# Ledger of designs, part 58: designed miniproteins, single chains, continued (3)

Each design is a single chain, and the fold is of that chain. pLDDT is the mean over its residues in the fold that is shown.

## One batch from the design tools (miniprotein)

Design m10003
Fold by ESMFold2-Fast:
Structure m10003 (fold): chain A 62 residues (1-62)
Amino acid sequence: DAALREALAHMQRGDEAFKEGNYKEAAEHYRRAADLLYAVDPNSPLAQSARKRAEEAEKKAK
């Protein structure tokens, strides 16, 4: 599915941005991934993981 593929691409970009210390960019990618994953499956464990990673990145960006 195109949405799942797009979500996984955002997770990968989020992980790379987080590794580089670009926490704001990482948070944006993780949030987009979570939104896409929840749209595919409202009970998605991957979406929950993406949301937690976004929250961690947002906290570090402040």
Scores: mean pLDDT 85

Design m10004
Fold by ESMFold2-Fast:
Structure m10004 (fold): chain A 80 residues (1-80)
Amino acid sequence: EKEKIQKEIDEISTKVMRKLAEEMAKRGPPTEQERDELVALVKEARAQGLSDEEIFIQLLKHYGFTDEAEKLRELLEKLR
């Protein structure tokens, strides 16, 4: 059961990464400013003691993948 939930988390992660890759292929890579903002967000989350999974949820929200972030959070709660 928990193994199946982890698989669903991995699928969401893969789907988001694929969508980001498609957008980057059309627009070009993120600017240095966008990369710096991303790095700062990750550093702040780590400083607050968030897990890698929570950091990933914060990144999804930052890039506007709110629905995927909410679903991922629900799946993580089920792993409790």
Scores: mean pLDDT 73

Design m10005
Fold by ESMFold2-Fast:
Structure m10005 (fold): chain A 70 residues (1-70)
Amino acid sequence: MEKIREVRKKLYELALEARSASPEDRQKLLDEMVKILEKELGLSPEQARRDAENYLAMPEERLKEAIEYL
């Protein structure tokens, strides 16, 4: 349970960084999130990409709240 919480917190943090990043840095952060989702959660590359994009699509306020309350 704790490891899953840490993984989710890291994903929210990366998504929040991506929200304020340049397009090039955002692409790097997206790729990092995809690798984390594949490695830590066992998702396929397609599922990991979709999930990472969903995190990036979250409003900044929602991402900050998720980090705070995890």
Scores: mean pLDDT 79

Design m10006
Fold by ESMFold2-Fast:
Structure m10006 (fold): chain A 104 residues (1-104)
Amino acid sequence: DEEEKLALFEEHIDRRERGVDLDLNGESSRPPLSPEEAEMLRLLLEILREAARRRDDEGISLVLKAEEALLNGDREEAEAHLRKLLEMGLNPELVERLLALLRA
């Protein structure tokens, strides 16, 4: 259910930004998100909100895959999913900004 996935993703982003849930990656000793990671996840959340507003199941799936790739440190995989979002025309300005941060 896409609405359920959206709600869980928003909760995960909020917890990560606040540093409340340190076990998100199964590592209790992991520090809070870096400012760079927090910014990338905020941009993904905005893209996810746009996909949900458009009821774009494919867009939602691609955002979730990009988030998972970023959390795993797989920048190439994240870039591939973001490029597909860009091809779909899903908030191209935010996708391009996120790609720029990923390539920096």
Scores: mean pLDDT 70

Design m10007
Fold by ESMFold2-Fast:
Structure m10007 (fold): chain A 76 residues (1-76)
Amino acid sequence: SELDKLKEFLKEYFKQVPLGLGERAFEDEFIERVAEAILKYPGDPEAIAKAVPGVTVEQAALILEAFESEKLREKI
């Protein structure tokens, strides 16, 4: 599913880019909540930050930018 693909992307992204999320970045429940928020609020970092406690608007914006870059890479 798109949710499962996004969760896998987020797991790898959080391993490579330390956004300051701490150990939560490696927790399945947290990753799933972030993935669900991205799918529910596409291109809206403020709504994502509001939906996921402990994620800032700046962190949400960086995650969205990385995800859009990955989608663009897959189209080539």
Scores: mean pLDDT 80

Design m10008
Fold by ESMFold2-Fast:
Structure m10008 (fold): chain A 82 residues (1-82)
Amino acid sequence: SMEELLKEIEEAENELSEGINNRDLEKAVEAALRIAEIAAKDPELKEKMIERFEGGLASAEEAGDEIASEALKAGLEKLKSL
């Protein structure tokens, strides 16, 4: 269901935030890839997540946040490949 997908995305977004805040690249990348796989299950969620990841990546690159940039780039590439 949409409710279940949104809950899984929220849980994965929390893991992404933890990875970025703890400077844990592996955790951040794994969480971003998880978000991509969940969002790709619904075409509307996929489009919205591509927009969010593109915006997030641009902001992270401007800020010089290497961990956020790498994680969001990986998630965006995965989303576009699905």
Scores: mean pLDDT 88

Design m10009
Fold by ESMFold2-Fast:
Structure m10009 (fold): chain A 58 residues (1-58)
Amino acid sequence: SSAVQRNLARVEEQLQSMVDTMIATLKKTKSPEEAEREENELREELDQWIANSQAKAQ
């Protein structure tokens, strides 16, 4: 893979780690219903960002 693809993978890992931390915090601080809704929103936003970044890298 190219250096661009390697850098993109590293950024993706960092964003995934950040999102996982945010979700863990939500589960501790929010009601189960609120935490689930916000978790779904965060994961959808992450997926959209990754898809857009991969498209731009091509």
Scores: mean pLDDT 79

Design m10010
Fold by ESMFold2-Fast:
Structure m10010 (fold): chain A 72 residues (1-72)
Amino acid sequence: MKEIIEEFDKALEEGDVSGAMKQMDKLIDIKEKEGESRSKLAARMTGLVLLGIADGDVVGGLREAREAILEM
């Protein structure tokens, strides 16, 4: 978990959205194994990322999605 968060933050600092999404996929896989619905995890992530895009802040949307997924 901690290593995934650190790699996610590093990818975002470097402007590597693709790298950040790879770490998000790993986080979703962990939460699915803990009993969360993959559909709910994907919907939460997608909704927050799309809201970030609408606000002109994709990086902020990705960070908010990561925080929300961690709280599920």
Scores: mean pLDDT 82

Design m10011
Fold by ESMFold2-Fast:
Structure m10011 (fold): chain A 83 residues (1-83)
Amino acid sequence: MEVYSELKPLAYGKGVNASSGLEVEYKVYLSEGSSHKILKLEAIYSNGEKYVTEFVFDKSYTEEEIFEAAKELLSGIELTKVK
């Protein structure tokens, strides 16, 4: 198992799931390892359901490139970058 850094907040967004009509809050986190970066996407629905998905990026990817990838994944949701 690779040792990754602590999860760093990267972005957040809110929207409505088009298929279910449920309000959803997205939280995007970044963790860095020696060879890879992990994007962790947490979707929190208004009914209390939570879904987590992880995406693996090569360490050469910048935080900005990973943020743009998250925006493409969440098409139709406006993501705001955490300061």
Scores: mean pLDDT 77

Design m10012
Fold by ESMFold2-Fast:
Structure m10012 (fold): chain A 84 residues (1-84)
Amino acid sequence: DPLARERELLRESLEWISEYLKEAAKRLPNKEIREFILKKTEEMYERVTALLDAGDVEGAKRLYLELTKESTEELKKLWEEINK
């Protein structure tokens, strides 16, 4: 089943990326940026995997893109504020 295979690959990719980002974030010297990345990575993982578990692969992809865009914009604002 191609849909089941795609769901498995998306889950595995999300697990790997989430663990990588969490470990990378722990090494950052700035506490606010560290906590932001850890929190957003966990929220994204939980929300996207919930849709995958419900069988909504298209919704999971859409949510992942939306959350990635929002987190990128928020991180840029946080970075600018810290470097004022």
Scores: mean pLDDT 82

Design m10013
Fold by ESMFold2-Fast:
Structure m10013 (fold): chain A 97 residues (1-97)
Amino acid sequence: MSKKELLDIGIKALFLIHVGLVALDMGDYETAAEAFRGAADLSEKLAPYSENFKKAADYFRQAAIAAENGDAETAKSLAQKGRDYLIKGGEEIEKKA
């Protein structure tokens, strides 16, 4: 996979996390859970390129479950942790030239 393709997937995952967080604030837990599952799927595609993407995927899976259970505080915290790992993975890709 090219560096551009990896970055495009990462950007799509970040957008889904933003959608999920906004949905939580609106009380739309179904949309939030779907968005976090989508971010997890995209992060799993990146997992072979950094352990940080695997950690991000695991956090987004947990965030989706918390959202499905109506636990907005836990879902938000988990999604933010996943986002931090996703960004860290992206920084590692950038450093590899």
Scores: mean pLDDT 87

Design m10014
Fold by ESMFold2-Fast:
Structure m10014 (fold): chain A 76 residues (1-76)
Amino acid sequence: SHMEARKKADEIIAEELVRTGGVLSDEDVEALKERLKKEVPELSEEEIDTMVETYKELGARDPELALAQARATLAR
């Protein structure tokens, strides 16, 4: 389902945020978008790009909040 696809994408993004300490570099963003397009083909490229850019912006502004949200996602 689309909901399960979004959940899977959130979990993959959350794993990367934990690895990077809440901050995604431009290289991390590009690699993550490519990974998501392959592993979650049920989501459009536009949805994937929006999700990754949203977490990149959050991490740039508030890395502690980004990391906390990522940890909460993975605990579900």
Scores: mean pLDDT 86

Design m10015
Fold by ESMFold2-Fast:
Structure m10015 (fold): chain A 71 residues (1-71)
Amino acid sequence: ALTPEVLAELQTFKRALVLSTTQSPISSQTLISQVLAKHPVSPAVLLHLAGEALEGGNPDLALYFLQLALA
């Protein structure tokens, strides 16, 4: 289960990501790095996003989030 703080970070990040994808068609990794630079998130959020990427059938994106979480 996500803490309220981690959930708030996740929601803020997802909202920023949606706004960015609406304005610019760029690669998912490039977009994510740009959003993270403006909206840094805890490793718990990155691990949750990695899980969502795996469920969505995107192992490359999941690995990218795992690498960021372990940095």
Scores: mean pLDDT 72

Design m10016
Fold by ESMFold2-Fast:
Order: sequence, then structure tokens, then C-alpha cells
Structure m10016 (fold): chain A 73 residues (1-73)
Amino acid sequence: MVKGTILAPSKEVAEKIKEILEQAGVKVLDIREVAPGLYEVTFEYEVEDGELTPAARKAVLQAGKLYLDATEG
């Protein structure tokens, strides 16, 4: 099991990232504000044979896309 983090530009985006990760079976450990308007989502995921599970990989990609869509950059 490996710990990862992803940044979110708002609490609403952080909560949405949590939903996406949890729906894919990824355990979300914490959401905290690390700077004004910037949130850190900490999670744990399973690594099988040195790779992310298909569900975890999809969730991480969706979370990254959500961050980009929210920042419009």
C-alpha cells in the first residue's frame, strides 16, 4: 500500500476528488488546507505487481483532470 497526495484548488474540488478516489476503492486519509484556497488530499492505494490497479489508476487520472478543469489551465 502506497500513500499519495493530490492538490485541489478549492474544498469543493477536494471533496469531489475524495468521491472519485473512494468510488475506485482508494482510501482517502485526510483533506487539509495547505495554503489559502489550496487543499491537499492524502490517500492510500494498493500497488499490485509494482503497478496501480486499473481502478486506482483511472481514479488518479480522473482526479488530475478534475484539478485541471477546475483551474482552467
Scores: mean pLDDT 72

Design m10017
Fold by ESMFold2-Fast:
Structure m10017 (fold): chain A 74 residues (1-74)
Amino acid sequence: SEETIERAVELMEEWARLQGESLTPAQREALREEIRAHPETAAEMLRGLADIARERGAPEELVERIREVAEELE
């Protein structure tokens, strides 16, 4: 769904900010298109990201939200 795709993009932007980086508007749009085209692949990538985020000490709330969105994309 569009809601799920937008939430995935927002979570990836939040994670990028925690690493001291940001997504450009072009990168955010490319990411939306990629998630729409391959939601199952995106779900696998988000699960991997959640594991990395947790190991790097990201807030538990963020990790849980990433996992929720990954499950919704499947």
Scores: mean pLDDT 83

Design m10018
Fold by ESMFold2-Fast:
Structure m10018 (fold): chain A 73 residues (1-73)
Amino acid sequence: DEADLAELEQSLEDALAHIEELAAEGRVEEALALIDQALPVLDAGLSHPDPRVRELAARTRARLEALREELLK
């Protein structure tokens, strides 16, 4: 339903903001640990029956992978 989707999207944006803040503070190990924990959950979301959840999971996963690559440089 729309309310659950909105809550999920907000939770993911909050998590992304937190990871980005950790990275900006030089807390790279903590940021990477959170990314590594989130990626399997997002992979499960790619198989969700709701196409909106799959789209949200794919978008968020791409953002986390890009951030992970930047942090590993």
Scores: mean pLDDT 81

Design m10019
Fold by ESMFold2-Fast:
Order: structure tokens, then sequence, then C-alpha cells
Structure m10019 (fold): chain A 58 residues (1-58)
């Protein structure tokens, strides 16, 4: 509900995506690549929401 929460969530999701993709590259696991894509998508959504709320909170 706070812009800070959404930003932290997006940052965490992007880190998770990087880790999952690196794990996929190392192990060749399809699930890791799919997880990375899902996390990246959710990070983008969280960032978009945070940006909208930030404009309103100013």
Amino acid sequence: MEVEELRRQADGLRRGADISRQLGDETGDEGSYKMADQLDKKAQEAEARAQQLEQQQQ
C-alpha cells in the first residue's frame, strides 16, 4: 500500500529473477527459466504501480 513496499517488492522480485535465471543456466532446468520470467513480469507490474502511487503521494 506504500510506494516503498512496492519498490522493495519489485527489487526483491528482480533479484529472484536473476538468481533463478542463473540457476537455470547452471542446471538447465526449464522451471528455473520460467520462474525468472514470472518474477521479472511481477517486478515490472510492481514498479508500474509504485510509479503511479508516487505521483499521487506528491
Scores: mean pLDDT 80

Design m10020
Fold by ESMFold2-Fast:
Structure m10020 (fold): chain A 70 residues (1-70)
Amino acid sequence: MTEADIEAALARLEAERPLSERERELLRLQALGYRLVVENAPEEEIEKVIERIMELDPSLTREQAEEEKK
């Protein structure tokens, strides 16, 4: 998944309903996290992305963050 793929996914979601800037950032971070896992990146890089997601919405767990993609 590239940056272009992430932006394309965001555009597709926005076609169904408007996204807030916070929601866009969360979706970008979730997509980045997924990409890092697929690319077998170091655990420290994956953890930083997860921490950033939690900072933007402290109520989110990893499962809830995945549900927001729907």
Scores: mean pLDDT 67

Design m10021
Fold by ESMFold2-Fast:
Structure m10021 (fold): chain A 87 residues (1-87)
Amino acid sequence: SLKEKILEKLREIAKKQGFSEEEIEELIKKTEELIEIYGAEIIEKAIEVHLLIQEKGPDSPEVQAAAEAFREEVEEELKKIEEELKK
């Protein structure tokens, strides 16, 4: 599942950054809670943007484009929620 892929990727990133087993477990738990609130697709995109910032820097055109796409996706999800509430 997408959730499992996100959590696995996050575990690998945290291990590379020198996080302890306890810190990794806490990070995973918090990420699972965020997935339940925002959805797996939004959280995956947020992690990708974060990695791109680390790789290219926050002022790069690639980061700017990815951040704009992420904002658009969040707005579309919000519209879907509003539509459901009107039913």
Scores: mean pLDDT 74

Design m10022
Fold by ESMFold2-Fast:
Structure m10022 (fold): chain A 76 residues (1-76)
Amino acid sequence: SEEAVAEALAEAAEARRLAETEELSPAQAIGLALRAVGARVKARLESGSKEPPPEVEAAADEAIRAALAAFDRATE
């Protein structure tokens, strides 16, 4: 559905924004990565297909990458 895609894109974008702009603990950074994964899974389930929409997959991948970079910074 369009609403599910829009929600997933917004969730992934917010997770990425927080990962890039906030000073996070390792646990908080992992939490943002899980939020991005959750957005991707929700969009996939709502689409009724085995694959998430490409735009959601791309946004979630960017958010996961940003969150893992935040985890690396927090564990220095």
Scores: mean pLDDT 82

Design m10023
Fold by ESMFold2-Fast:
Structure m10023 (fold): chain A 100 residues (1-100)
Amino acid sequence: SLEELKKEAEEELKEFVAKAEAAGLTEEAKVYKEQAEIVLEAYFKALEENTEEAKKEAEKVELEQQLLLAKKMLERLKKEGADKSDIEALEKLIAELEAQ
């Protein structure tokens, strides 16, 4: 969708510039093209950054949820007097998740 939007915007820009040049507005078309290319590049870089940030945030939320669940499980096992080996295994998992 983002790649398709970028291609559509680039095609619309080319068509508009071509129409302006055909109308004899060669200098105005050149100035417009240079300015519009800068604005479009900045816009799509911002959209790409927001997409990457949303993905990074989703990965953070997943890690935080896994850590929270693992810690709650550890508290339950300790409260119920579970086997020491089970407690140690879960403590190791929590340490590995926190290292990410």
Scores: mean pLDDT 69

Design m10024
Fold by ESMFold2-Fast:
Structure m10024 (fold): chain A 85 residues (1-85)
Amino acid sequence: SPLEEELRELTRELDELVREAQELSATDPERAAEIYRLLLEFGGLLGEAVRALDAGDLETARRLLEEARKILEEIRRRLEEARRR
């Protein structure tokens, strides 16, 4: 389903962002810690979305994935800012 495909995409993004945050932690541990907090929130939303999909609650799953995308944008913004420094 489109929601399952979106969940898979966002899960791949999570794995990539964790690697980028690990690289950042070697040079900027304070910003890396902030990004790790957002990654925990992002991963939590994806886990909730999995549970909603398993329960057949498509409306909750859509909302959770939309919230996850907003956190993803914030993480990418902060990583880009850190790279510019």
Scores: mean pLDDT 87

Design m10025
Fold by ESMFold2-Fast:
Structure m10025 (fold): chain A 57 residues (1-57)
Amino acid sequence: SVEEIAEELKKELGIDEETAYRLAKFIATGSFEGISGDLFMKYQDKLKELSKKYRPK
């Protein structure tokens, strides 16, 4: 779920809940809604890792 992914992101990256939720939504759905290019590039490797874990098809 988005909530589970957001908790993992907060734990791994030390980011706030709002930023974790935005990134978690991307990981869960593949949607770039509310994500800047800078934010995506900054966390790109972790986002790819967690996308494989939480969006396995």
Scores: mean pLDDT 76

Design m10026
Fold by ESMFold2-Fast:
Structure m10026 (fold): chain A 117 residues (1-117)
Amino acid sequence: SELEKETDPLKKAIIYLKKGFESLRKLDLDTAKENFEKAIEYAKKSKDPRKYEVIALAYFLLSVIAYLEGNEDEAERYEKKAFEYLKKSTQLLDIDGLKDKYIATPLILKAIVESTK
């Protein structure tokens, strides 16, 4: 219902990102993957430069899912895309104003996934 009412593509992308996290927490990898892919799709439609932060986080979470599925090549491709968009995000953001909420979370999740291999 919140998705049906939201017309801002960046806000819609953030809602999909949150749904993906909820699914990932439940180890529903297929639903998590779908939601992160939709987060990227809607974020790309935004003119707000913060879209690059959302896209980077979603690609990183897709990389985590690929690692959990044993698809290391796919995980590497998604991780590369995540860092490419993260670099683009940091070029447009005030570096002194970097927000932990999106940037720190991917690194923490990567560390957790690597500790379970």
Scores: mean pLDDT 75

Design m10027
Fold by ESMFold2-Fast:
Structure m10027 (fold): chain A 60 residues (1-60)
Amino acid sequence: SEEGRRIILESAEEGGRVFKKKLAELEAQGKVTLENMKKALAEGFAVMGEVEERRMAELA
């Protein structure tokens, strides 16, 4: 549905914001490593999933 597409896109935007914030923190601390990048990406994906689930539940 159009609503479902919008929820996915907005959830991706929120996940991206979390990743960007974590990346900035890592850069400020001089801790940009592959392992820390993987963790930051995983956290962004987790937030995307949480937001999508919450918003899909609101449609029910």
Scores: mean pLDDT 85

Design m10028
Fold by ESMFold2-Fast:
Structure m10028 (fold): chain A 62 residues (1-62)
Amino acid sequence: SSFDKLVEEVREAIERTKSPLKAQYEKEFEEAVELLRTSKDVTVIIGAKLRLIGILEDLKLY
């Protein structure tokens, strides 16, 4: 899938982070990955992808 690299990058960023919000990001990551796995709706897929990118950007602050 075209999303496999993004999913891997976000997983690694969450594993390495010392953010106090790590557990929240893990939950949001799992929800986004589930949507990418199960949905065929382009709007839902785009939303999940944007959430994964948002997690990466948020983690740059920590």
Scores: mean pLDDT 82

Design m10029
Fold by ESMFold2-Fast:
Structure m10029 (fold): chain A 73 residues (1-73)
Amino acid sequence: MEYELSEEEKKELEEEALYQAALLWVAEREGIPSDAPALAALARELVAAGLSDEEIRELAEKGIKKGLEELKK
């Protein structure tokens, strides 16, 4: 029913989730709407800025932490 994911597939999904979280966090911080076109434009900007995987992960961690803090209210 559900297929077993390989280690590589799991890493790709994790990277995609972190990237998505980073985009949402940056959009929220910059006051950009979380609609698909705005997030796509933001993604291009981050790529043009040359962000590394480590930097994207750091952004995602900050976004998750702030999101959890807001959810506690």
Scores: mean pLDDT 60

Design m10030
Fold by ESMFold2-Fast:
Structure m10030 (fold): chain A 117 residues (1-117)
Amino acid sequence: SQSEELRERAVELAAEVVEQMREVVKTARILYKQGKISKEALEFFEEALRRLEELLRKIKQANSVEETREYLKEMLEVVREALKKVRLFDPSNPLVQQMENALRLTEGKIRGLIEEI
């Protein structure tokens, strides 16, 4: 059914979003070790990852298209908050550019799926 296909697409996308945030957290740890971001900034991305992992679990257990849509919207908000945080960093840093690019692409994919629902 279209509802089952949407659920499968949402789970696949949510898993990809979690993996992208894991890479962002790894990059944030490098920047923190280099003294280029604060401990609060690192903890922000670690918390964003935990929130996205919980949302992936909720999407896997969603009982309706509406529940799936609401969890995707929450996931979009987490990614947008992370993107705003990255924009406070030095934009000339290649690792910062890599984080921003990954989050921007991820934001677009989540928004695209929400618009198809």
Scores: mean pLDDT 91

Design m10031
Fold by ESMFold2-Fast:
Structure m10031 (fold): chain A 71 residues (1-71)
Amino acid sequence: AAPEISEETLLKGLAVVAGLLRDHPDDSAVQARAVALLRELARKAGRERTEAAIREHFPELADTLLAALDA
């Protein structure tokens, strides 16, 4: 299916997820919410587009974000 969200919305959402994971590494509730948002973004944008955006725009967190998509 065609992606439901714009690239701008995807990038803004990924920035929020990255910030939450970076700023709250020991808060399991915040980590769980960040992962839930990441999965929702991948569901709406498509997995391949989300993975490409992570690798291009968030290379410093790519391993963490991509692992969360595979969980």
Scores: mean pLDDT 80

Design m10032
Fold by ESMFold2-Fast:
Structure m10032 (fold): chain A 72 residues (1-72)
Amino acid sequence: SRQQLIDMIGKSEFSKLSSKEQKTLEQYLTLLLDPDPASWAQADALYQQQKKDNNTTLVNAMDKIRAYLAQS
């Protein structure tokens, strides 16, 4: 959910994202939380596409989600 994203990356960082970027970030989180390896491959492809498109704000938000999920 939107609140889950805010909890992971902070309200300030989330507020920098456009509505389209927020939706992409929700899709990214959904793919990362899916236990299917195919979903993880899709998450990586989505991440690489944002890097290629120079969507720096969204890439930074994605990096923060990965860092949050890596915390035990």
Scores: mean pLDDT 85

Design m10033
Fold by ESMFold2-Fast:
Structure m10033 (fold): chain A 81 residues (1-81)
Amino acid sequence: SEWDEAIAALEAAQGLSADEAIALVEALIRRTTDPQLRQLLEETLRALRKARAEGASEAEIRRLIANGVAFLRQMRASREA
């Protein structure tokens, strides 16, 4: 599913720089047809762009991506319930 693909890609992205993570999320958004998933990915993109603008560390970017994964997992679970 698009949800499983996005979650797996973001989990793999926890070692990436802010610019690399932004590029990955932009690529996921371009491929996403699910409107709820697209909205959550766009929120993640906004948060990553803000963090980059504020000079966030790699550790902060990793935590932000981990939070994004947690939100996606929660929303996926609510769709399956």
Scores: mean pLDDT 82

Design m10034
Fold by ESMFold2-Fast:
Structure m10034 (fold): chain A 80 residues (1-80)
Amino acid sequence: GKVKVVLYLNGEKIGEEEVDNSSTVRDALNKILKKIGGPEVSDSAIATVIQNGKKIETLASKTLEELGVEGEVKIENVVD
């Protein structure tokens, strides 16, 4: 399926992208960051993923499918 990923950093919306649920968190982040000219994140980056009020801290190497996210998901922080 498709998932809409919305990236926020320091409470500010940076961008959004629609990806396959088989895509990694890193794939989604780097698609958004590429559009704004930002540096790409690595597989060792830790992302804070929020869906339906639940917070999940995960390695960017994990797929959205492995995280059980569907529809739309917010990423509110990334540490690399």
Scores: mean pLDDT 82

Design m10035
Fold by ESMFold2-Fast:
Structure m10035 (fold): chain A 95 residues (1-95)
Amino acid sequence: DVEEDLERLRRIMEERGLDPEEVEFTLRLLRLAAEGEAAREEALALLLEQVDRYAKEEGLSEEEVEEYRRDARAFAARLPASVPAFRAALERELA
């Protein structure tokens, strides 16, 4: 059950002291990714919003912003195939 898996990951991330905004972003991305290709555009929009937020916080150049946007598009284009690897990497880091 996707919801049970997401609740388990939420607890682990909260126990590790991750920022609530990062926790919510990660869970939203994983939920959209579980919907498969049908949610690809929504996942891309979410990733691009995070790139814009990060660019404002860090003062990134236009070239750096375009690099991050390219990475976001590449990740979204590989959904859902990128999800198992992303989830496994996240679980390894949180273990």
Scores: mean pLDDT 72

Design m10036
Fold by ESMFold2-Fast:
Structure m10036 (fold): chain A 80 residues (1-80)
Amino acid sequence: TGVPAEQLRADLEGEVAALEELLARVEELSVEQLVGAAILAVGARITLDWAVAAGAVSAEEAARAQAVIDRLLAAIREKM
């Protein structure tokens, strides 16, 4: 992989933080913002898969990231 493990960890941490902020305000999001949030959540899932494959994150860290992604996607589905 062309991305270092340190960068994958940093990218995942940043993406998860952004998803947590979106999840906190999901009831306030417009349809356009919900679509954007779904795209970010899918991107974070890809980053998570790469980070796990690279050994960049622990199983507990991976589980927490996955839970945030799944909660946001579930909330978006409920609103659309």
Scores: mean pLDDT 85

Design m10037
Fold by ESMFold2-Fast:
Structure m10037 (fold): chain A 110 residues (1-110)
Amino acid sequence: MSKEEIKEKAKKEMVELTRAYLASTDPAERQALRRKMLDTLIKFANELIKLGYSNEEILKALYEIMLAVMDEIAKARGETDREGWRRAAAISAQTLVELLTGEKVKLPEL
């Protein structure tokens, strides 16, 4: 499976989980969905690591996935200012890469 196929699969799953989270009013269900989202991102990052991709490439792919997640949240809340959502996606992706690798990485220009 190509990097793009792995990324699109993870993106689709994250979008579906985000939609389920936004529709849920049960705290226990929301907690389970948050856990599944984190597991999905960790599994995705580990698959790219096994394929020999760099931390910078993993960060870029995670950023693209987080942008899709933030776009779903923005749509659900009627938010039109995308600049704040782009920053949130970038910070989330960087935080996850730093936690998984112990290294700091800069995203390409937004």
Scores: mean pLDDT 80

Design m10038
Fold by ESMFold2-Fast:
Structure m10038 (fold): chain A 59 residues (1-59)
Amino acid sequence: GPLARALLMRNGGLSEAQADEVVALAEAGRREEAIALLMRLTGMSREQAEAFVDFAASL
């Protein structure tokens, strides 16, 4: 949703298109793909990426 997208852009440093892709994967239940994409785009740790994806999916 819009809050998850805004959080990924603001705190993850993602572009609008990149945030939309991560949110779409998370909302589709494709959690591992969302985590892998977020790690690839940002260089954050798996634990940080899991926290962002799980929080985004809860919104």
Scores: mean pLDDT 78

